Designed miniproteins, single chains. Designs and how they scored, part 82

Each design is a single chain, and the fold is of that chain. pLDDT is the mean over its residues in the fold that is shown.

## One batch from the design tools (miniprotein)

Design m2842
Fold by ESMFold2-Fast:
Structure m2842 (fold): chain A 77 residues (1-77)
Amino acid sequence: SAAAEQARRDALNVGVAKAVNDAIKKYESGEMTLEEAVKYAEEQAKKHARDAGFPELADQIGKAVAEAVKQQYEMDK
């Protein structure tokens, strides 16, 4: 049903937000370099996409999350 699909999308959005926040905390604490934090966020976001039932979106979501984490700490042009 549409409601069940929306619930999975909501779960994915929560998981992706957690991946971004965890990566930011690991970078800011000095546990990870920025490059490591970006890669961590990408891989966690891909896992959340697969776990939520959207494996076809994993690469797209992972790339978007990686770019978002990088943009948080780098001036774009």
Scores: mean pLDDT 81

Design m2843
Fold by ESMFold2-Fast:
Structure m2843 (fold): chain A 70 residues (1-70)
Amino acid sequence: MSLEELFQWMDEKQEEIEKSTDADEVTGLVAETNTKVQDTLQTLSPEQRKELLRRLGEFQNKAQDKIESL
């Protein structure tokens, strides 16, 4: 998977989180995203890793806010 494809996939998962009313579902989506990101990090340059980790941080922050609201 390319970095661009991963970012698109993460944006889609973030939308699923925003639409969810189930904390278990949100937690599962976060776990799935973390696994995919960690697998991808092994194949990336330092600059790409920094960008991906920044995007992951934003994703996790929004997911955490959603879980706390439920």
Scores: mean pLDDT 83

Design m2844
Fold by ESMFold2-Fast:
Structure m2844 (fold): chain A 61 residues (1-61)
Amino acid sequence: MKEYLIEPGDTIENIAEKLGISKEDIEEFMKKHNIKSVEDLVNSYIVYEETEEGIKILGIF
């Protein structure tokens, strides 16, 4: 498992590039958890795991 700290000024695009995940995967996770914007997640950690199907977001804490 890996983790990424969301920092002030991060965008879905920047986070996707840093994690090696598609923007679509981050947007789908946000929608599933009723999160409206990345700015609401500043100072939270994205916890993710590499799987045979690609990188999977496990949660945001």
Scores: mean pLDDT 77

Design m2845
Fold by ESMFold2-Fast:
Structure m2845 (fold): chain A 60 residues (1-60)
Amino acid sequence: MEIDDEEVALTLGIIEIVAGKLSGNKEDFKEAAENAIKRLRDMGFTKAAEELEKYAKEQL
């Protein structure tokens, strides 16, 4: 089992998006998604950022 920083960051981003959706507030959801995606890109995790964008789009 190999868990790297990219997988951890992606998983946390997914959790943030799910939490935002569960809050029932669309603005919180959008902010959580945008922040998580930007964080992944800032870290150089381009593939994870792309996957998270697809996930967020499906949740809208």
Scores: mean pLDDT 75

Design m2846
Fold by ESMFold2-Fast:
Structure m2846 (fold): chain A 66 residues (1-66)
Amino acid sequence: SAAERVRAAAHAEPDPGAAASMGMVARSAQEIGAEEAARLAREAYKKATDPSVARGLARGAEVAEA
């Protein structure tokens, strides 16, 4: 599933801030579906002030839609 792909990517992510935000995208993908989770992650990306969190949100959205 998309949630499983994002979780695998989060576990492989060396930046803990990016890994944490990818983990949140994985949880959202499981709860509301990959497309909606990716959309919300991109909206959160526009408002993110922490560059590690921003990278994790962008990567999480990309992996969820793969």
Scores: mean pLDDT 85

Design m2847
Fold by ESMFold2-Fast:
Structure m2847 (fold): chain A 104 residues (1-104)
Amino acid sequence: NMQRAQDLMRQARRALEQGDVDRAISYLEEAIGILVQIYGEDHPAVVYSSLALAYHNGGYTELALDILRYAEKKYPDSLLVRTTMALILAKEGRLDEAVEVLSR
């Protein structure tokens, strides 16, 4: 449900603004799950988001964010790309940047 994903993104932004990182991460991970289901596994936004998460898990945070910035330019309306970027920034403690991404 697209509305549920958007509601979760708004709740995540509010949690980040309050410094509640763990809650924000939980909301963002739930939103990503919903958006992947909506977009479908073969959609380019899903491929770029999955690749970025794999690089982040490997410790290559800036490369992961560069991939997502490129994907956002190609798919500017992709809530999945923005949500994935916010998740990585939140996990890295870059809370102001995560809030900025979710506010676009």
Scores: mean pLDDT 89

Design m2848
Fold by ESMFold2-Fast:
Structure m2848 (fold): chain A 71 residues (1-71)
Amino acid sequence: MDEIVERMVNFLLSLNLSRERLIEEVERFDPANPDDPSRPSVRYYLHEFLSKYAPEEAEELARRILERLRE
């Protein structure tokens, strides 16, 4: 579980976006409502990475990613 969170956090940080912007995008993540793939965003990558998990597991992973970004 932690390995998945760290992998995603490292990927998001590699996008050269501000930490504040990353936090906003993760807070807006909804596994039931994916972003438009024609406009890749932080939420698009979260959906692509987490959509294979059950909704409750995806929510928990997104929460842990958010906590890690807030550090």
Scores: mean pLDDT 72

Design m2849
Fold by ESMFold2-Fast:
Structure m2849 (fold): chain A 65 residues (1-65)
Amino acid sequence: AQAIRDAALAQMGKIDKEMQERIRKIRNDLADDPLKAAYESARVAVEGGEKQTAVLREANAAIAA
């Protein structure tokens, strides 16, 4: 069970790091278009959150089995 939790936490951390780097790049690339930067950043944040939720749900299901 602990190995599943550790793997899930590591994967979620990797997803968060990737999401933060993408958002930072979007803000830098679209510095002259704040509305577009906000929209693209929000989209990336939602996608990252969905991926983290999927990882957590899968890990919890594996532990419960």
Scores: mean pLDDT 81

Design m2850
Fold by ESMFold2-Fast:
Structure m2850 (fold): chain A 72 residues (1-72)
Amino acid sequence: SESRIVSLYTAIMIELIAREMEGEDPEKIKEIKKLAKKVAEQGKIDTLEEVLDLLAEGKVDEALEVLKKAVE
């Protein structure tokens, strides 16, 4: 649903703020934000859930790769 997509996207944005504050590359964070927005616009709930889990585990590079594969 739209509300679930918004909730997941918001959680991802909050997690990315935490990663940026911990010293993650700002350009990498910008790319992840751009791709996550695209995935959210495509309604790919399962992908957003996977990305959120990876970011919560600090697996930033794996989250980026999942997003790259998901976008068309």
Scores: mean pLDDT 87

Design m2851
Fold by ESMFold2-Fast:
Structure m2851 (fold): chain A 93 residues (1-93)
Amino acid sequence: REEELREWERFAEEMAPAVEELVENPNAEAALEAAKKAAAADTPVGKILAGELAKLALHVDPNLSEEEKKLAEEYIAAGEAALAAERARQAAE
């Protein structure tokens, strides 16, 4: 559990600059790149963050390409599934 917390802290520190930039200057391309980076971590938190960043990308630019929209929808679906699994795990504890 301490290892999981340290991995999460490291991931949060790595992602913090990208998230701060997106809050100050919302950009669909930057949001999708941040989502790809979060998804690459292959952790529940990374999948959840990737889904939220993909939602932001779709909100900022509804004229994304068909491939970018499909990728964003896949990240959103994976993030929602990971969030539901994490909530179920916490409820069972």
Scores: mean pLDDT 74

Design m2852
Fold by ESMFold2-Fast:
Structure m2852 (fold): chain A 59 residues (1-59)
Amino acid sequence: AMEEAYRELKRDIYEALKAGDADGVFAAMRRGREELGLTPQQVHDAVKEAGEEVAREKA
């Protein structure tokens, strides 16, 4: 349940970051908090992990 929500959020943020879609990143973060019940820390961790993944692919 929580692990699936976290993976979904991280994937959505990753795809939005890869596409250069800042609005998509913010929408995914809002959905994670409001619809998926993730904590602010979990949303922050998902953004950080997705950003690190994108950075590794483009470095």
Scores: mean pLDDT 79

Design m2853
Fold by ESMFold2-Fast:
Structure m2853 (fold): chain A 100 residues (1-100)
Amino acid sequence: MERIEELEKVAEKLKELAKDEEKAQKFIADALKDLRVAKDLLEEAKKLEKEGADPRKIAVLYTAAGIFLSAAQFNLSLAKKILKEKGIEIPEEIEEILEK
């Protein structure tokens, strides 16, 4: 969950920087959608763990959540690249979070 919160913070900061950049805004919007899916999958996985469900079902949900988290990070990295190519300065905190 901490990683989702970090990437949501990145998305909000990039959204402020991308006010006039429609292409960057689209990648940020796609990332936010992927983060919502990842969060829902992680919450379902934790619920199933508490209920003592099949470990294989739980593993599938964690794997799926990881895929959506990776997709979100990739989309945010693309938005960052667009903004940097336009001469917009990206805060070091955003660079550090996306390099994890």
Scores: mean pLDDT 86

Design m2854
Fold by ESMFold2-Fast:
Structure m2854 (fold): chain A 81 residues (1-81)
Amino acid sequence: SPLEELEKELEYWKSRRDKYKAKFDEIVKKNPEAISFNEKGEKIIDTSKLSEEDQKVLADYINETLFIKLLEKEIERLKAA
């Protein structure tokens, strides 16, 4: 079943993302000047205030998060069919 394979892959990527989130949270704590809030209280990260290495870590975290969302949508589509 394609569904079982995708669900197993999703759990793998979620586990990987959670480890990577720890690095992201450390970057945020080390760069409080990069963090601001808009008028609605939404958190904004100014990546131009991060080191080149930290920018890469953030980009990788965002890409993995987007990939997970795509997998979740595909799984839900297959379940609804």
Scores: mean pLDDT 79

Design m2855
Fold by ESMFold2-Fast:
Structure m2855 (fold): chain A 92 residues (1-92)
Amino acid sequence: PSRADIDREIDDAMYQMTFSVYYQALKKTVSDKEAEKLAKELADLIMQAHKYLQQGKNKEAAKLYLQAADLAKKAGLDKTSDLLRKRAKELE
């Protein structure tokens, strides 16, 4: 396998882990369908922020972490929201 193949496998694994963690947390506060939708939105925002960080685009990454924090707060994931907001401030 090429280095690009390995990097894609890592990205896919990181996405699935992020999704699973938030999905399990959200299932405690919302319906399964809502939890799946919100977990996908959170995972997408966090993975996009990670890609901006890899490109040195810290301000764009910070904006995505703030969007993810707001979504997490609305979904009842207060601790997750606080951690994402803290990460965004470190990048500004």
Scores: mean pLDDT 82

Design m2856
Fold by ESMFold2-Fast:
Structure m2856 (fold): chain A 68 residues (1-68)
Amino acid sequence: SMEDVQALLDRFGLPESAAPTVAALLEALGHNLGAAEAWLRYAFEDARVGDDPAARLAVLERLTAALA
């Protein structure tokens, strides 16, 4: 849902431009918010991108490609 997308954007400090990618991630994970949160946390930690929005966007693009 858009509410779940917004919750993930807020949780990870992602810009509104990331919404379509986050929505695709949620769809790929069966709309499981907890699984999406765990996946994003792991991916950002693994990539060592900290809280930089641009770096997080790049990681998010790779995540969507990997799940598709």
Scores: mean pLDDT 78

Design m2857
Fold by ESMFold2-Fast:
Structure m2857 (fold): chain A 84 residues (1-84)
Amino acid sequence: PMSRVQMVQMFVDSFQQTSPQGYMTNSQFTQMVYDVVNNQGMPFTDGQVQTVVNTMQQQSGDSGFMTFDQFTQTVTSTVMSMDV
C-alpha cells in the first residue's frame, strides 16, 4: 500500500513536471490532481479528491493560480490529514 508521504511526493513531482516555471492556474492543478490520482491508483474516494481540489482553489483565492510552494504546503497538509 502507498504511504501518504509517497502520495504527497507524487503530487509534488507531477507539479514540477507539468509546470517547471513554478505556478499553475486553478484549472491546471485541478486536472493534474485528477490525472495523478487516476494514473497512480491512489486510494482516494471521489469525495476526497474533491476536498483536495476545493482546498487548493480556496488557497489560490482571487489570483486564480497557485505557486509551487503554496501547492506543496496545501497538498501536504490536506493529504496528511486524510484517512487513506
Scores: mean pLDDT 79

Design m2858
Fold by ESMFold2-Fast:
Structure m2858 (fold): chain A 93 residues (1-93)
Amino acid sequence: SALLELLMEFVEKLIEGSDLSEEEKELLREFIEKLAASDLSDETIKKLSSEFTEKFLKISGLEDKLSEEEKAQLEERVYGLTKKMIEYATSKV
């Protein structure tokens, strides 16, 4: 879909030149594919963003290094960024 193509372009640019592992990069791509295939409701976006953040923290080894407040703040940041990307991409399709 056009939405998937636009969202994937943003994610590929985000990971370009990053020190992210192949597992972390693949997790980001999977997240975008799930978003593009979803109903794009606020509830679904929030759920997928939370699931992505939990998996990312586990893969990156940050799960035990961040406080519960820092984890919650990261989830809110991921959700907010995801909403902005979807709003931008849907304005183009």
Scores: mean pLDDT 81

Design m2859
Fold by ESMFold2-Fast:
Parts: C-alpha cells; sequence; structure tokens
Structure m2859 (fold): chain A 95 residues (1-95)
C-alpha cells in the first residue's frame, strides 16, 4: 500500500502542525486521502472533478467540520482541480 511521507515538509504548515495537534489518527488518514484525491485531479474542465470534490467534502465532515466548512472545502477542491489553487489551500479551509 501507499506510504506516507516520513516527515511532512515545512511547505505544508497547516498539515504538519494543525492536523497532528488537533486531529486523531483517523482524521489524519482522512486528510491524507483528501490530499491524494486532489493530487489525482488534473483533467481540465472535466465534470469528474465534481465527484472528487464531493468525496473531499465527505472527508471534511469526518474531520469534524461543519457543513459550512465542508462547502468551502468542496469549492476549494474544485478550484484546485481547475488549477486555480494549490492542494494545501483545501487543508487551510478545512482547519
Amino acid sequence: MAKLPEGLPAKFPVLKSTVKKELSKEEQEAFIRMIASVLGLMPPGDTDYESLAEKAAELARKLGKSEEQVEEIRRMMEAVARGEAPPEAVIDVAE
């Protein structure tokens, strides 16, 4: 199976600090899966990204975020799929 990075890079401040401090192992796994899904998105203008955005929203709910934040995460993921934002922006919104 896939292996997580040995150490989270300093370039992901939200992930390295916030997730490890507030979230349990289960939520951390959900966060990582969300990032993996986002990184898997690269098709331009394809509607398939909507399905992945909804999946990211489900992961955000498992992180204990409100529906309001889930909506923001979903929209941010769609922006990442369009190449308008980096994956780490989704994590920042999820926090």
Scores: mean pLDDT 56

Design m2860
Fold by ESMFold2-Fast:
Structure m2860 (fold): chain A 74 residues (1-74)
Amino acid sequence: MTVEELKKKAEELEKKADEYRKQSGEHRWQSFAALGRGDEATAARHQAIADELDALSEKYRKEAENLRKKVKEL
């Protein structure tokens, strides 16, 4: 892989991480709104989805960081 290819891959992973993070935030907001209405079941579902999306975001962010580190070695 070239430095250019590693940088492009890191950018793609960073964009995916940001998108999952945004979706997680939306689900956390919906969970909070549901709690305000006393809908604990809906709140729990949105919180679980948000946690899964946060985990995916973190995974992609770490992969991007590893690629950025490899670029610095070149």
Scores: mean pLDDT 85

Design m2861
Fold by ESMFold2-Fast:
Structure m2861 (fold): chain A 73 residues (1-73)
Amino acid sequence: MEELRELARKQARGVVERVKEALEAGIEPRSDDPRSQEVLKKVAELIREGKEEEAIEYAEKKILEALLEELKS
């Protein structure tokens, strides 16, 4: 359980860094997956507001939910 949370946090930081780099390059982050697109949109909004820590927490929660769904099936 704690290992999954650490993995989710590591992935969340990676997502936030990529979104931040895309925004700095003037590129809107996009995904063909609707679920990923909603996460990217919210993360981008939080980064634009200067709420990088909240963006990481939001992404971590969404990634953890996806990992737990995979484990249940």
Scores: mean pLDDT 78

Design m2862
Fold by ESMFold2-Fast:
Structure m2862 (fold): chain A 88 residues (1-88)
Amino acid sequence: KIKEVIDELKEELRKNTDPRIAQMAEGVLDNVLDLVERYQPTPEQQEKIIELLKQFRDEMLELSRKGASLDEVKKLAIRFMNKVQEIL
């Protein structure tokens, strides 16, 4: 389920990224949870969102590894949220 995936991703990012990046990612993940609660996506939409969540995790880990700027992290977060909204 999306909530379980989000909880796992928050834990993973908190342990493996810069605290600044982890905090931004947590806010984004909370926004996804709010959207899921409001729009009640179909099982197919949920599967697509889970795929995007895993991709977002991988990209956040990579940005943290590279020491990316906060601006780069913010741009990734915006692109991710746009993709989630396209599914809903």
Scores: mean pLDDT 85

Design m2863
Fold by ESMFold2-Fast:
Structure m2863 (fold): chain A 85 residues (1-85)
Amino acid sequence: MEKEVLLVLEEVKGDEATLWIYDEELKKVGEVVLSKEKAEELLENGGELEVEIEGKKYLVTVQYGFEVIIDGKKLKAAKAIAKEL
């Protein structure tokens, strides 16, 4: 099954970046920790990432990146398609 998800670069601490995964209803359904370089490459240039959402493995393909403002902070985000593995 395919579904649309939103990836948000919620936190960067040193060389680690935390991406939060939101479903089509904007509910947080997962998170993944990547290196800062991999997270920035994924959100800027696109790519694929394996994630776990609610106990199931998905291949997430980034469609396009953009910026969002959450609680007054400007964050990098991307729209993506998740395919169940």
Scores: mean pLDDT 79

Design m2864
Fold by ESMFold2-Fast:
Structure m2864 (fold): chain A 55 residues (1-55)
Amino acid sequence: HMTLGERLRAKAEAEGLTVEQLAERLGISPDRLQAILDGKELITPEERERIEAYL
């Protein structure tokens, strides 16, 4: 199984989205989204819901 971050990155790549564009869609700052994708930040419940809704 892929992590949420791995699934999110894979879908964004398939759609041709940059980190900045993905961050705009999710309502998360680009810096925070990058940290989440790199596994350096814990995802909040609100961020998790937005990510799961996008996936």
Scores: mean pLDDT 79

Design m2865
Fold by ESMFold2-Fast:
Structure m2865 (fold): chain A 80 residues (1-80)
Amino acid sequence: GFLSSPSEEIRKAIRDSITRTLVTELGLPEEKARELAEKAVSSPGGRAQAIVEASKLTGKSPTEVSLLLSQAEGDALDSL
């Protein structure tokens, strides 16, 4: 999710959680997963772009990818 004033620690936790989810749930290479996770935490537009790119790489729908990212964001926030 988009935070009003996220700390660097919160942003890193969300990025790492998304990276892990993309590797474990979608089978993306770690390097590509990290690239997409960085886009997803940078802005709402970056998040939308990451969803579309992950969808194209994995054959999963944009809706399914979006739900996985939302779950990963929630898991990271619950861990802080």
Scores: mean pLDDT 80

Design m2866
Fold by ESMFold2-Fast:
Structure m2866 (fold): chain A 87 residues (1-87)
Amino acid sequence: DPLKEEIEKNKKADEKILETLRSDMEQATPEQLEKLIEFLQELRDSYRLQAEKYKAEGHEELAKISEETINKLDELIQQARARLEAH
């Protein structure tokens, strides 16, 4: 199924991006952390809208992948906030 292969490819690409952002976060200043949190919140909202659209269309597997990405974004946001609080 080409669609399932493309979903898995996109999921792995998203995981790589999130890992890069985590590495950047380790070197980030407080100002950079605030901007990162803002960016991640906007990205999260986009994935939420996409997940709701997929659910409405009956594409539960696609919605689940979007929800998994949202969970990872939420974890990264919490990590960035914790680092900001440590300052």
Scores: mean pLDDT 80

Design m2867
Fold by ESMFold2-Fast:
Structure m2867 (fold): chain A 61 residues (1-61)
Amino acid sequence: GPAPQELVEAVRRILLEHPELIPARDYATLRRLLRERYGLEASPATLRRAFEQAVAEIEGR
C-alpha cells in the first residue's frame, strides 16, 4: 500500500534540505533525521516507499 502522506511530506522536506541522500539512498540517516526532527518512525519497507514517493514528487513524476 502507499506510505502515510505525513511521512512522505517529512521525507520530501528532508531530501530538499539534504539532496545528497537521494543518490546515496542513505536510509539510515533519513530514518534518524525523521525521528529527531519530526518524531516519526517507520519500518524499513514503509520508509523505502515514502522515499520513492518523495523522490517522484521532487522530480515531478
Scores: mean pLDDT 83

Design m2868
Fold by ESMFold2-Fast:
Parts: C-alpha cells; structure tokens; sequence
Structure m2868 (fold): chain A 71 residues (1-71)
C-alpha cells in the first residue's frame, strides 16, 4: 500500500497519512503479506518550498508513505 500527500506538508497531513497507512497494514492478512517498513520518500518541502507552492510556482511537496504487499 502507498499513501501520498501532495501540496504543502504540515504535521497534520503527515500524521493523517501515517495513520491511514498503519490502518491499511493492520487490515491485511498476515499470511499473505510481507510488510516493508514505512518510509517517507520524495522531496519534503519545508519553509521556502511551501512559500513557493503558495505562489503556484513550485511543484507540490510530496510525502510518500509506503508499505508493500508481496505475493
């Protein structure tokens, strides 16, 4: 599973994405799934990048939290 948030990243968005990923992981049948550790991937825009995004000039900041199911 993958949880992605785009736009300005703040603590609330990070927490919400992480909570959703954990809830999905807990719902998966353990015998069919090998879960990888959750990883924050992508360019995290803090401060300056957030300001540029508000102007519509920068690409949205991306938070990618993934847990991969393997068959």
Amino acid sequence: MTVTASGPLDAAQIAAGFKAAVERARALPPEEVVLTPFEVAGAVGLGRRGALEDRGEAPPAVLDISATAQS
Scores: mean pLDDT 45

Design m2869
Fold by ESMFold2-Fast:
Structure m2869 (fold): chain A 93 residues (1-93)
Amino acid sequence: MEAERRRLYEAALRAALETIRRELETGSYEPQDKSAEELVEEIVEMIRNLAPLEEILELARKAASRAVYEAITSGEYTREELLEAIREYEAKL
């Protein structure tokens, strides 16, 4: 990837991870109109097109919130299990 697209990707990823952790810790997560998958696809397109950082970060936070909502409402994971998974993922970065 070009350096600018890499920076946008890394910024979006960090914003998403921080949003996931905060929402899991506070127990507050909101449904979004679009699925997490759809929001991620939009983020990838925005990064490809070098869209403004602020817009990418806003969408990354929405995607993260939607992903937390979907994971918790699936009934397959507890909040504590998801927090541990995020910590393990961040440790690999």
Scores: mean pLDDT 78

Design m2870
Fold by ESMFold2-Fast:
Structure m2870 (fold): chain A 92 residues (1-92)
Amino acid sequence: SQKLLDQAEKAFKAGDLQKALELLKEALKDENLTDEQLKRILDLLEDLIQAATTPEQLQAVLELLKKLLKKAENKDLILRTIGLILRVIGRL
């Protein structure tokens, strides 16, 4: 859902990491996400990794990256998602 992605990005910019994560989890329930929407989710998840200060926040990002990996069919999106998963695991 475009609206959920817009809301998640706004929540992140406002410093509400929990709200951004909740909205991204909801957005990832959409079975019809485009490659552009998946890229937007990855961009925001990468920003969330940089902003994360707790193991619980990193675990939440990891869960969303795993869900995104199941939906990604584009090679570049798959490789980027794997790279971010490895980066999160390395910080846990």
Scores: mean pLDDT 88

Design m2871
Fold by ESMFold2-Fast:
Structure m2871 (fold): chain A 74 residues (1-74)
Amino acid sequence: SLSSQVANAQAQRDQTDADGSKQIMDAGTQMTDAGDEKGEDAHIEYAKKVQQLHSDRISTTNSLTSRINDLNSS
């Protein structure tokens, strides 16, 4: 069923977005847990992780959105 394929692709996209958000939050927690002694290095590491996670999330979400659009136009 086309509607089942659309629903599955939407669920996968939503899960990818949720996972990405959690990973960003977890990276923020890691920065906080690093404490004052590692503050500057932890902030730089956190910023790099956030950029990578955001890039990965956008890439995967765009791929899934394209698939959803293809299914919806069928």
Scores: mean pLDDT 74

Design m2872
Fold by ESMFold2-Fast:
Structure m2872 (fold): chain A 100 residues (1-100)
Amino acid sequence: IEEILKKLEEVEAELRALEAAGADAAGLEALRAKLEKMRKEEKNEETRQILGTVIDVIDATLERARTLSPAQQAALFRATIEQILSILETEKSFLEQKKK
């Protein structure tokens, strides 16, 4: 579980860095590629499920963004990062309660 928590913390750090950099589509695409690689290398079913959920949120956001103005895209990307951070915080709290 410590390894899972470290991986989720790494993903949170990447999201925070993306948010600070202005949260553009290219940044979300790069994060998605990194998460997909992590998911393929991950042997733990619960961690793969969490990574899959985050990837799905990014994919849905990128598809929605295609029809939006640049200002609407920026707002959507910021909201999506906050949503993913909330998901990761919830999952981390659940894993910390398991104390394994």
Scores: mean pLDDT 78

Design m2873
Fold by ESMFold2-Fast:
Structure m2873 (fold): chain A 84 residues (1-84)
Amino acid sequence: SIASYADSIISAIDSKNICALISTLNSVSDSDYNLVLEEVKKKNIAAYNTLKYYASIVNDSSKKTIIKILQADKKRNPSWITCS
């Protein structure tokens, strides 16, 4: 569900689990992606702002672009834990 995906995204960001975040985003359909982002925004503005930060780097909020940025950040940013 939209709410379940939003909760998973928030949990992944809060736990600094970039692999869980990427996995959850890949599981969201393109048609549901904006609905999931709206739900994240309503539930946790800090998590939403984290996703918006990545979108702002390339001026593109598409799911595909955000996943690509997160995969690149995983290699360079030690603040993220990788997989659990």
Scores: mean pLDDT 74

Design m2874
Fold by ESMFold2-Fast:
Structure m2874 (fold): chain A 92 residues (1-92)
Amino acid sequence: SEREEIKKKLEELALELGRLLRAGASKEELEKVIEEMNELALKYNKDPELVEKNRENAKKALELIVNDPELRQLLADALLAPNLAAAPDLPA
């Protein structure tokens, strides 16, 4: 139950991230959503080192994406697709 609740919240945050990317939101707004996703991932996963590495990789990816309108659009489309509800860094 708690695991499913966390998974649903991560899905909701992934959709919010997609909407923000499409809207041309600032790096700061995008990073805020990523940090919220990271906090939930840490609660869900028992490997804090893996979660931290995924957070670092997500922030590095954000630096590349934020100034590339084609990458922003591709990621937004992927996150907002009805059948692609999983966050990129969702623990298995």
Scores: mean pLDDT 73

Design m2875
Fold by ESMFold2-Fast:
Structure m2875 (fold): chain A 79 residues (1-79)
Amino acid sequence: SEFKENLIKSLEGAIQQAQQLRPRLPASQHPALDALLARLRALIEQIKTQPMTPENKKKILEEVAALDAELQALIDQVQ
């Protein structure tokens, strides 16, 4: 599925961005970043293993939006 492939690539990009962010974040924010990385990896595995029903697709897109917002909040701390 092109949808799965594109979504996984997007999330892998988010993981790379989050990893590059780590040395720029204060140590107090490392637990939040590590939790975000774990959730991004878990979501990729969920996308790989779950059938793309309309209900599952909606839930996955909602979680992607939430994770994108959390990543942006961490990026804003280093600007």
Scores: mean pLDDT 88

Design m2876
Fold by ESMFold2-Fast:
Structure m2876 (fold): chain A 85 residues (1-85)
Amino acid sequence: MEKLIEEIAELARKAGASEEEVEQLVREAREIAERLPPEVARKALEAAIAELKGLEAKKAGNEEEAAKYAEEARKLNAEVEALLA
């Protein structure tokens, strides 16, 4: 779980987020990790990472990678919904 939160912080910094914005995202990720069952929390954080990687790929002009990460995020979010149903 900590590795996923660390990856979110690093991706946010690469995207140009301020340190305050990074701190807020880390707090939100920790809240998800504490409030949801571990398996659900892991998938939710992995979905967030996929979305951030997709945005990075889109910014770089790599539409194929951006589409791949967007699909991965959708799949992970669908799995989270299924686990919460």
Scores: mean pLDDT 81

Design m2877
Fold by ESMFold2-Fast:
Structure m2877 (fold): chain A 86 residues (1-86)
Amino acid sequence: MIIAINATSAAQITDAMDAHGTDAIMATVRDAAFAASLGINVGDTVLATRSGDTLTITPITDDDTRRAIGAQIDIAATMQANNAQR
């Protein structure tokens, strides 16, 4: 299962990563200024990934990018689901 959240800031994304023990989250952007900073609309989805305390937020804007991101998230979501004991 892909961990999906509503986000109004990058801080909410990192908090969710810490809460779920993951470094990859799909987020639906709910703040107009945050959406504008990413070049997307409110209600659009982004992939957030964390590596060595660096948070990378990637807007999903095209089919090829969406497929590549989706494939990576499907593996991570499967691992997360298998390790979830709550």
Scores: mean pLDDT 67

